Designed miniproteins, single chains, continued (3). Designs and how they scored, part 86

Each design is a single chain, and the fold is of that chain. pLDDT is the mean over its residues in the fold that is shown.

## One batch from the design tools (miniprotein)

Design m11166
Fold by ESMFold2-Fast:
Structure m11166 (fold): chain A 60 residues (1-60)
Amino acid sequence: SPQVQQLIDEYNQQVEEAEKEVKKLLESGEISEEEAQQLLRERVSQISLDTQRRADELLA
């Protein structure tokens, strides 16, 4: 459905944006590689939870 495709597209965009932001912080020396990995995992986890909640609301 168009709504499911939009959720997938938004999820992919948010994950890509999170990866780019974390990469910039790593390249600027503001965070370590270990901190970058943890921050990315936390952000992707939050994006996944938000997307699943929206999917549950849409598909209920």
Scores: mean pLDDT 85

Design m11167
Fold by ESMFold2-Fast:
Structure m11167 (fold): chain A 91 residues (1-91)
Amino acid sequence: AAVRRETAKVGDYTAEVTVNADGSVRILIRKDGELVAALVGQERGDRVEGYLSVRPGEFEKVEAALKALGYEIVRREPISPGEYRVELRKL
């Protein structure tokens, strides 16, 4: 498959996902142009497994932006403040 790119907006937050032919996934979330979260992962069927970094205080808005983009966090394991190992489900 070719590279796929999708974008969603929730308030002043913009989320973009890029999926490469090998199934690698990158999600970037910005607030007024500033990067507030980034995810790097791998697509497996209806799931994406990866690593999510989130700016302090932004998690709930980032989760909403991911949902608008068509992804729901179904598993979240904290690694350090602002850093999570995550599993997403494609909606």
Scores: mean pLDDT 86

Design m11168
Fold by ESMFold2-Fast:
Structure m11168 (fold): chain A 61 residues (1-61)
Amino acid sequence: DAFDRIKEILLKDGASEEDAEEAARAILEGDDKTVVRLYLEGKVSAEAINEAARIAKEAGY
């Protein structure tokens, strides 16, 4: 499942359970506003977002 895989990557990057779930959902839904907000708040890294976006694309999102 792309959601679970993305969430695991974000958690390993140091995101909280809540932030990882919100970011994973936003990435899969194409909610760029939420992704940018979480990044600017320091809750997810650019590297984790880029890897998560690659996984989403590979999964057909």
Scores: mean pLDDT 84

Design m11169
Fold by ESMFold2-Fast:
Structure m11169 (fold): chain A 74 residues (1-74)
Amino acid sequence: SKDAQIEAQVAEVGRLIGAGDFEGAADLVEAMVAAFPGDEDVLARARQVLRVLEARGAPQAVVDRVRAAIAAAE
């Protein structure tokens, strides 16, 4: 299901962030919002990831990529 797909991708994003792979995390978020444009649940999850990336000190380029992907999918 869509919900199961989103949950699996969010879990993988969390794993990548924990490993310090911010680029990999951004790649998955970008793919997720592109797959489900305008989906409020997906956008809410992507915004949560954006806040975590900022809190963990991800490079500004990574933060900007995720922000742009969210804006494009709205």
Scores: mean pLDDT 87

Design m11171
Fold by ESMFold2-Fast:
Structure m11171 (fold): chain A 70 residues (1-70)
Amino acid sequence: MDEEFDKRFAELNKQLVEKIRQIDAEDERLGLPPEERRKRTIKFVADSLIAIGDLLDEYFAERKKLEEEL
């Protein structure tokens, strides 16, 4: 099927997990209270959903461009 998409999606998921880890470490470093950390996490998740949508749009646009160039 779309094997390249599956691989790219898996890679993106790994990158997102790493970013979440970095945010958690940053929150601990800053000593934020649990309520503030939760609000930051909710904002990050919301922003990430928008960013994922944008990345998917760019991915499909790049695929179309590559098909035209190939």
Scores: mean pLDDT 72

Design m11172
Fold by ESMFold2-Fast:
Structure m11172 (fold): chain A 66 residues (1-66)
Amino acid sequence: AAEEALKKGKEALEKGDYETALRYFQEAIRIDPNNIEALDGMAIAARKLGDFELASQYLKKTLDLL
């Protein structure tokens, strides 16, 4: 479940489909809120879309878990 969503999010990032990547990473976070890879993926996808505020929020969540 979470691993599948994470994999699909990473595939979307590789294809440059940042909107799709956000949806899959959100799904992974819904299943596992502390999934560091999914939180990092959200930050990357948000940054690629120019949403620096959203990117900063997820980067902070990732940092709080380390």
Scores: mean pLDDT 82

Design m11173
Fold by ESMFold2-Fast:
Structure m11173 (fold): chain A 71 residues (1-71)
Amino acid sequence: MKETIYIDTTGLTPEEVLEIVQKKVGEVELIDFGGGGKNIPVIIFDTKEDAREFISTRRRGPYGMTVVVRK
């Protein structure tokens, strides 16, 4: 199942954001980094296929979300 969390990524690198996400939900792989900002949605998928399909459809605007997949 997909899960969504919200984090402040202002001034953080993709690697720092990944470390914060992993502390909350366990080991993940970064698929798409939608840029830094306050209250950024991080969408967590169980499979790379589901993550890539979500990115291709982009129900939200093109900016301000990060997509990860569980390892």
Scores: mean pLDDT 73

Design m11174
Fold by ESMFold2-Fast:
Structure m11174 (fold): chain A 99 residues (1-99)
Amino acid sequence: MDILESLPEKERAAVLTTAAGISAAAAVWYLDQGKRDEAVSAAETARGNLLEAAKFVDPETRARIEELADGMVASAKAGDADAVRQYTLEAIRLLDEAL
């Protein structure tokens, strides 16, 4: 088993949520630099981490996080850094409240 799988559920979800925040911040930074392809790649990484963290919350909260993660990636594709920030912060808030 890898080290992440050996962590308690809450700690594992917190690590994934932190990783999602870092990747989303990178997506925003890339958009500010005009690097849309790199921003979309970073947003897709953030989405993956949010979806993995969402496995540890109730189905209704998970569905909302999936919607927010999809909106974050769509915003990165549109070049909207402020929308990427808003979707990311709301998804992290829901995870913090549910964990």
Scores: mean pLDDT 84

Design m11175
Fold by ESMFold2-Fast:
Structure m11175 (fold): chain A 60 residues (1-60)
Amino acid sequence: SEKLKQLLEELEREVETARRWLADIDSDPEKAANPILRAFVRAVLATLEAMREELKKQLE
């Protein structure tokens, strides 16, 4: 499905964005010390990666 391919491309961009966000947090001592922010971004990244893996399986 073309729509699934477009969704996968968007999801891959979001994963990359979340990875850069996590790297930014880890490089900033003030942000890294915030357990809620850190946990939230890790959860977002994990969710996006899980969705990406599921879509890849749908596309074979």
Scores: mean pLDDT 82

Design m11176
Fold by ESMFold2-Fast:
Structure m11176 (fold): chain A 93 residues (1-93)
Amino acid sequence: AEATRAARIEVLHLDIAVNGDKAAVGIVVRSRGVPLEEAEAFAQRLADEIEKGLREAGYKEVHVVRRVLPEDTPEEEAQAAIDEISAEVKKLA
C-alpha cells in the first residue's frame, strides 16, 4: 500500500462529446510502474463507469474509445494517441 505512490496509473486524456441523445468518450491512460494488464483493467472499469453514468443521464447511444500506453511511451507517440482518440470521439459524437 505505501509503495502505491511510486506506482500509478495516469489519465492523460479524457474527452466527452455529446450531440442530442448520443455521447462519445475518449480515454488515454499511461501506466507508471504498474503492469499493463492492471492499467488495462483500470481503463476498462473507468470506461464502463462513464458509459453507465451517461446512459443513466439519458444518452441512448454511448461510444467509448480507449488506449493504454506503457510508461516509456515517447512523447510524440503519446500525443499521436491522444490526437487519434480525440478525432474518433468527434467522429462518433
Scores: mean pLDDT 82

Design m11177
Fold by ESMFold2-Fast:
Structure m11177 (fold): chain A 62 residues (1-62)
Amino acid sequence: MKETLELEMEGAVYEIAGAVYLLNGDREGAAEYYRKAAEILAKQPELAKDAEILRARAEELE
């Protein structure tokens, strides 16, 4: 019903994948998935701040 909800769910899946990679010590994999999550969330203006946070997290891991 709302595009925001779909993008939020997709972003959450990528963010969880990034967290799992990070827990497994794969910082490069975590950064890749956090960047992907940020790209998805950035498509919706209401989620722009969340996208910024995830992008910063990805940059910190590289």
Scores: mean pLDDT 76

Design m11178
Fold by ESMFold2-Fast:
Structure m11178 (fold): chain A 74 residues (1-74)
Amino acid sequence: AEENRKAAEKLGELIKEAKEYIEKSKEDEKKNLELAAEKLLEAAKIAKEFPELSSVAEGLEKKAKELKEKAKKL
């Protein structure tokens, strides 16, 4: 229970940080997109520990790859 609660809190924090970096990408685009992708990949690793979040983990990994590709083109 305690471990699952802390994992959920950390997952939420990482997703929030990723969203913040995506928004900041308008000001320092390449660096903020790369940081956002890293936060989403960390969140995906946590989500993969929960079978019910497998689709969420896949979505987070896909979004991170999209952000990395966008950053690579800058």
Scores: mean pLDDT 78

Design m11179
Fold by ESMFold2-Fast:
Structure m11179 (fold): chain A 100 residues (1-100)
Amino acid sequence: GMATKEEVEQAMKDIAEGLREAAQAVRDGDLDTAIYLAGIKVPMIALAGAVEALFAGDEETAKKLNEIAKRTLQIGDDLEAGADPETVARRLEELAKEVE
């Protein structure tokens, strides 16, 4: 179906929660969970929301969700490449705050 305002708000909440969970997983040394959340789960929620927004004609929401997916994937790639865990966790927390 077309994304409603409520569906978009729920997707944003799920994204923010997933990003905070990923940041905590990084701090806990649970890299498998962090990579799953940043590399798969959160980007998938964002991209699905972006596709629905495009079909609804909401280009601004689609662009925002695509940018969130891109930034989350880049943070996940940096983590896999051995970036400092504290820096990665902080970036995930900052992105979660921007999504709220």
Scores: mean pLDDT 85

Design m11180
Fold by ESMFold2-Fast:
Structure m11180 (fold): chain A 70 residues (1-70)
Amino acid sequence: SKYLEKLKAGDKVFDLRKGVRAIVEGLGLDPSKVDEIVKKLAEAIGSTDPDKAVGDPEALIGAVREIYKE
């Protein structure tokens, strides 16, 4: 929840895994998929560092939701 709030506030420098986990927990989604989501999300946003979240918070949340639709 705390990382999701910071992400929405425009703080774009997070550990990508922690950010994804916070979004997954905040949305009530299956946390067992966090590692898969981190990998796919890092690829989708063009990041080569999976431990850092950068970019638009809305885009990050949207990408997590799209991965869960698959």
Scores: mean pLDDT 60

Design m11181
Fold by ESMFold2-Fast:
Structure m11181 (fold): chain A 70 residues (1-70)
Amino acid sequence: IDELVKEFEDLLTEMSELIQELPKEKQEEFIKRARELRKEAQEAYLNKDEEKLKAVLEKVKELLEEIKKE
């Protein structure tokens, strides 16, 4: 579970850096989506639900790919 948390934090850091380079309207959209995923990850971590945490990681990776295409 700690490894999944570290991977999640690394991905969020990368996303944050990329989001800052986007137009303001797109920044707000992606920040909102990232915030929702962070809440889901935090809840999964508190409940020690590895399956949910893995699912959230997949969604974070998908969001990161969307940001890179902008």
Scores: mean pLDDT 77

Design m11183
Fold by ESMFold2-Fast:
Structure m11183 (fold): chain A 84 residues (1-84)
Amino acid sequence: DVNAVEDRLEALLARLRAALARVRAGEPVPQAELDAFAAELAAVESEYQNLVKNKALLPELVPKYDAMLAEARSLLDEVVALNA
């Protein structure tokens, strides 16, 4: 479901931005929360690839979701790096 994938991506991005703000303020993010972010990102990427494979996504939306996934990966990497 395209709407479900977009909603999950938007929710994940909001949570990752909040986690980045927390770690930049010196508040540690628990490992369980980092593991949950990684699991959700992997699940959303898998669902997105299934939508692309099944041509369930409008071609003009592919760059938008690719950018959102790239941002989520970058944000998670930064949170993990700063949380160490």
Scores: mean pLDDT 84

Design m11184
Fold by ESMFold2-Fast:
Structure m11184 (fold): chain A 92 residues (1-92)
Amino acid sequence: GEELKKKLEKLALEAEIELALALIALSIQRLIGEVDPELLKELEELLREFEELKEEKEEALEKGDEEKLEELIERFEELIERLRELVRRLLE
């Protein structure tokens, strides 16, 4: 129902914030010259996944598909955790 839609919108916003933090962390590392190419590749993959999830979110919200909303909630939660881990690795 409505609560699933609100949870998905909140998680999508949290993912966008974590992505912004990852980009800031990358910018800091570029300034000190310590950028691992594998971390850059991982960030690029997470950026593509975020774009795909954002498109699927808009479609699922419009259709009101509860199974798809639950799937997307889980996928956004996983993306957020991966972004947080990437930020930790970029700053260590």
Scores: mean pLDDT 85

Design m11185
Fold by ESMFold2-Fast:
Structure m11185 (fold): chain A 73 residues (1-73)
Amino acid sequence: MASERAQAVVRLHTRLQELADRGDPEGARELLREAVRAGELDADDLRAIATTFAAQGMDEAARLAREVAEELE
């Protein structure tokens, strides 16, 4: 259900912020790819996440999410 996806997205946001705080963009990219492989997110979810990150001024996180989404398509 959409609520299950929303919860998975929130958990990913938290972990992505932790990786960003540690200066680990490669870890963030890897985390996004793992979530896609696990079926937790798809390309549309990643595009929505990228929009949210951009709105919050997290330009690098937004770029990484868009990059991973484009790799899927």
Scores: mean pLDDT 73

Design m11186
Fold by ESMFold2-Fast:
Structure m11186 (fold): chain A 87 residues (1-87)
Amino acid sequence: SMEEKLEEIVKETTKRLKELVDKGKVSEEQADEAEMAIYVLAKEYADGKISEEQVKAYLDQLIAKYEKTAPEVAKVIRETQEKILEA
């Protein structure tokens, strides 16, 4: 189902963000903020509360936010966005 695909994508994204923290590439705070934002967006999308266009736009804004402060986080979000939109 869509819900199962989105749950797996969120799980993989969380693992990747944790690995970046463990490697000292990003702060725990930056990873936690990105994880929470992605989790909320994926849940709202799965629940039919936001459109595909809205989830894309919100993730684009999140990528832009982290591109300057944590580029490795921005990369993970970009790849996660691609997977969500293909789900």
Scores: mean pLDDT 86

Design m11187
Fold by ESMFold2-Fast:
Structure m11187 (fold): chain A 78 residues (1-78)
Amino acid sequence: SEAREAVIKRIEEAGVRAVLETEDEEKRRQIADLFRQAIEALEAGDLETARRLAEEALNLAGMDDEARQIAEAIREAS
């Protein structure tokens, strides 16, 4: 769906920023892996799992406001 595609793009863009702003290599890998799993969940139609994973990744990156906004967008795409 168009809404799902928009959310995926937003998660990808937020993921790039989160990775670039994170200096700890281990944390950076965790963030990247969580975003990959979130996108896979969205493509599979598991919106609840996608929301949880994307929110966790963004919170790890210190992007709490973006985490809240993306979680809300995923809920609205349901």
Scores: mean pLDDT 80

Design m11188
Fold by ESMFold2-Fast:
Structure m11188 (fold): chain A 87 residues (1-87)
Amino acid sequence: VEEKKKELRKKILEIIGEILRIIGDIIELEKKKEKLKKEMKEHPEEAEKIKKEIEEIEKEIEKLKEELKKLKEELKKLEKELDELKA
């Protein structure tokens, strides 16, 4: 039981680490997107090129949000398994 609890805690910490990494990646991509939106207003001649870069960043953010959702569900499952072992 104690060994199984240690293994679950290790997996939980690993998933938390992945969740935090993805949140950090999303924050950086959102910052880059906002910077590009400002640049697009300042340089209308480059608007189409910048718009394409923003669209690619939005696609990356969507993929990361989907991955984050899956990791959060896995975390909930592992936390429930750990709680069941606290008897």
Scores: mean pLDDT 83

Design m11189
Fold by ESMFold2-Fast:
Structure m11189 (fold): chain A 70 residues (1-70)
Amino acid sequence: LSEEAKAHLEKAIEAIKAGDLETAEKHMVKAHLAAGDNPELIAQLNAAGRALRAGDYEKAIAHLREALAA
């Protein structure tokens, strides 16, 4: 996992915790752009995005944390 992708994932998690969903989505997009060909990271980002849109913020954070471990 690139340091750029990691930084954006961490900022997305903190933004969700703060209730700043616009900032969270911005950092998730940047993490996706920095993901390159990492299929595990892309899968976790897509799952986090679906959870975020469904209003399941705990599930979104869980997927972003799994992305950090990928």
Scores: mean pLDDT 85

Design m11190
Fold by ESMFold2-Fast:
Structure m11190 (fold): chain A 80 residues (1-80)
Amino acid sequence: VKLDAEKIREQGEKIAKAIIEWGKKVGIEEEAEKLAEELLKLTEEAARAAEEGDEEKALELLAEAEKVLQEAGALLKEAA
């Protein structure tokens, strides 16, 4: 199984937009923007690692991105 760098980027952008938009609705836009930016940075680094064939590093970065996503989800739920 090979990681698709383009899909990693597309999903990262889509999720980041959703986090920001939901953050605006629940009144934590600034904090949501910070988490979205961190997620985008991690998914972009993961996509680059995947493009270079460093699947191990890409998976580690995706695991960190997933942790940031979980933190964002918890924060958004507490604000709602």
Scores: mean pLDDT 81

Design m11191
Fold by ESMFold2-Fast:
Structure m11191 (fold): chain A 64 residues (1-64)
Amino acid sequence: SHFEEGVKAAHAGDYEAAAEHFEKANEEKPSWRAYLGLGEAYEELGKHEEARRAYLQAAELMSK
């Protein structure tokens, strides 16, 4: 799955690939875990505003 590929990419330190996979995972089936992964990948890439938005989406999904 895209989520599993994102986790694998992040574990390998490939944060660009991780972000792409987590974006696709959220397009198919939004989940707080995929948004957390996306936020962490964006933080590692220095994309702090995108990371913040991803974390907010994760928090919103956890509240449902």
Scores: mean pLDDT 86

Design m11192
Fold by ESMFold2-Fast:
Structure m11192 (fold): chain A 77 residues (1-77)
Amino acid sequence: SMEELLEQFRETAREILELEAEAEKSGRDPAILEKIKEKLGQLQAIADQLIALGGDEAEKRLEEIAKEVQKEAEEKR
């Protein structure tokens, strides 16, 4: 349950970064920006569920995952 939500959070965060890169290449296509908005909403919902399930421990793990995903994106770009 928690492991599945953590994986969903990581996958959704990566998808958002990929969409942001695509938006930049496309000159900020409104359709791509709308997809980013939807994915950000999904990411927040997953984060809220994880925090409700694991409290402070879940918050710490979410922060670590977000940092890892950002670092991966920066090293790739």
Scores: mean pLDDT 82

Design m11193
Fold by ESMFold2-Fast:
Structure m11193 (fold): chain A 95 residues (1-95)
Amino acid sequence: GLEPASPEVRAEILRVLDKAEEQAKKLPNPQARKFVLEAIDFARRAVERGASPATVELALATYRVVAKNQGLEDAAKLLSEALDEVSAIARRHGL
């Protein structure tokens, strides 16, 4: 839904973003690393400001599309994996 995430859902999403950030730091392409780190920072700030899981999913999906269009395939894949994990968290909590 569009409702703010509960503290438990927020904590789970932040753990997904932290994992994605660590994976991004290991990407061989500097442009892909920077792109994913900027996407994760944006999503993290949204969560910290009380954004719904749906808003976080939309942000990650948008960055994924941009990454793919720019030929940053590793970045797009990592963002897709993070999006899938956030979507799974939302579904588990009936959101």
Scores: mean pLDDT 88

Design m11194
Fold by ESMFold2-Fast:
Structure m11194 (fold): chain A 95 residues (1-95)
Amino acid sequence: SMEEIKKRLEEEKEAILELIDKAAEGDLIAYVAAKILIVGLETQTLLEYRKTGNEEIVEFAIKQLEELKEYAREKGMEDLAKSIEKAIENLKEFK
């Protein structure tokens, strides 16, 4: 359902937020994991969009990614913010 998909995307966002915090403290494994999960969130959004045709999933995911981008910048993780921005740009093609 739409609500289950949104809940899963929110849970993935919270996991990425935690990894950004750890990466900002110098945890290189958390940095790599955050990059992988960002791509994972993008990929899952596209697969759900392909399955449902529902643009609301794409719009919701973009909102989660925008919040993650702002948080990454606040933490001084500009490289992660740039990775998130690329994911947002890719998803915007499917609006």
Scores: mean pLDDT 89

Design m11195
Fold by ESMFold2-Fast:
Structure m11195 (fold): chain A 78 residues (1-78)
Amino acid sequence: MEEELKKKIEELEKQLKENPDDAELWRKLGIAYFKLGETEKSIEYFEKAAAILSKDDSFDAQIQLSLTRMNISIAKIS
């Protein structure tokens, strides 16, 4: 439901304010905004997640980066 998504976004934004370098929070916000139809905000949040992930050379970060890049591509086509 939209109200549940908006509450989730508020909580994620509060967490992000405390942890601005947590790429997973940026990615979760990107997904939530995409579900709300806020495509431009979704792309912004995914791009921030990708920027953080690109600085981390771990295998897990590379997987998350690839998924985030796919999310950006899908959002831009939508």
Scores: mean pLDDT 82

Design m11196
Fold by ESMFold2-Fast:
Structure m11196 (fold): chain A 71 residues (1-71)
Amino acid sequence: KAKELAQVYLEMGKHYFEQGRYEEAIEYYKKALDLDPNNSEAWELLAEAYRKLGREDEAKKYLELAQKAKA
């Protein structure tokens, strides 16, 4: 049930990202990760949204978390 809600938040985040609304995408990706922190795709998408905002330090940090979630 929590993973099902996490998938809904992830899809909402992807929708905002596709529209160029990166700050809203980040909010929904974080909500998805609060429910399912082992979702490496969500960490990668969070990193990419931060990169789009020019927040390269945060982007690098979340990419490292994505790699740890894959292991």
Scores: mean pLDDT 84

Design m11197
Fold by ESMFold2-Fast:
Structure m11197 (fold): chain A 65 residues (1-65)
Amino acid sequence: APDDLGLTTPEEIKAFLLATSKLLQGYSLDEAAEYVAKETGISLETARRIVERAKELLDLAGIKT
């Protein structure tokens, strides 16, 4: 569930989906975080946390970016 990831707002959920998409496209953690922050309006600090969490889940699924 999204709450297992610490995601509570629609903006944070959108940020997580965008982060996952950008990481799958080969974006770095910093590039994905900057993109997500600009697109969703969340802080860069929050975007970085969300991107790191998306990366962890991709790694657990056996997907490396």
Scores: mean pLDDT 78

Design m11198
Fold by ESMFold2-Fast:
Structure m11198 (fold): chain A 86 residues (1-86)
Amino acid sequence: PPPSDEEIKAEMARIYIGLGNIFFKKGDYETAIELYEKAIELAREAGDLELLAEALENLARVLEAAGDLEKAAEYRAEAERARAAA
């Protein structure tokens, strides 16, 4: 059977995480943030809490690297809550 909408969204979220990781490694923090934010939205729509936690952890990491320690701490806490609920 064709994949469900939730399965498609989860796969798209993984692709966006992968792209975000590439741009983060290149030092393009602005693009990495945008890609991780898209992954977070898709993971939430898919109901995949583990994938949501992964995307939030990656967003926190790039924010920390960019110097936004307060936002990084907030997203890290949200990632821990999502992982605990998974």
Scores: mean pLDDT 89

Design m11199
Fold by ESMFold2-Fast:
Structure m11199 (fold): chain A 79 residues (1-79)
Amino acid sequence: MKKKFKGKSLDTGAEAEIEGENGIQVGSPVRATLPDGRVLTGGVEEVLERSEKKAIAKMRAVDPETGEVVEGLIEAEEL
């Protein structure tokens, strides 16, 4: 079953949505919304901690217009 998770960057405060069929995994798609309203897309690079409903993961997202790369840790909770 495809599950959605909401996350918040611990470094930038950016909000992120992550999708995964069996939870958050390396390669799970990430959509991050910055405080200025820009939307970045990318993926999960590493899962550092996982519980039944929460995970801490390292993500990387890229602005498709500027090529700006945003990396950081997110704490994600199942929606």
Scores: mean pLDDT 71

Design m11200
Fold by ESMFold2-Fast:
Structure m11200 (fold): chain A 80 residues (1-80)
Amino acid sequence: SEEAQKLLDEARRLIDEAQEAIKAGKYEEAIELATRAAELALEAMRIDPSLVAEAIGLVLAAIGIRFEAGLKLGRPAPAL
């Protein structure tokens, strides 16, 4: 659906921004951006389950970014 595609496009953009935030040492910002990206990807999959492969890929990318940023901040977090 158009709505679900827009959510995935925004999630991908947020993942790119989160990666740039990591490179800039903005670890808290990277966690916020990655968390938002995962939320949008999961919502897209809820709206259009045919997008599950792309949505899961973005969620996994977000988890990786949050883990890396958490380590740099001296705290591993699944959390939220």
Scores: mean pLDDT 84

Design m11201
Fold by ESMFold2-Fast:
Structure m11201 (fold): chain A 73 residues (1-73)
Amino acid sequence: SMKAEEAERLYKEAREAAAAGDVETAKEHLRKAEELTKEIIKETIPEEQKEEALAALEAYFARELAAIEAAGA
């Protein structure tokens, strides 16, 4: 629960930083949100689904990161 709240907070802060043009801060918060969300998946999702869930999560955060970098260029 606390990890989920922290991950959501970091993701919100990443979006706010991106909106303000602070690409470096946005990327750092996004990476921290990804790390916490990976921990949540590892702790909560059944073993048989973890690999697929982690791959989907990594793809999602990779797209978000690319969008932030493109907007900052």
Scores: mean pLDDT 82

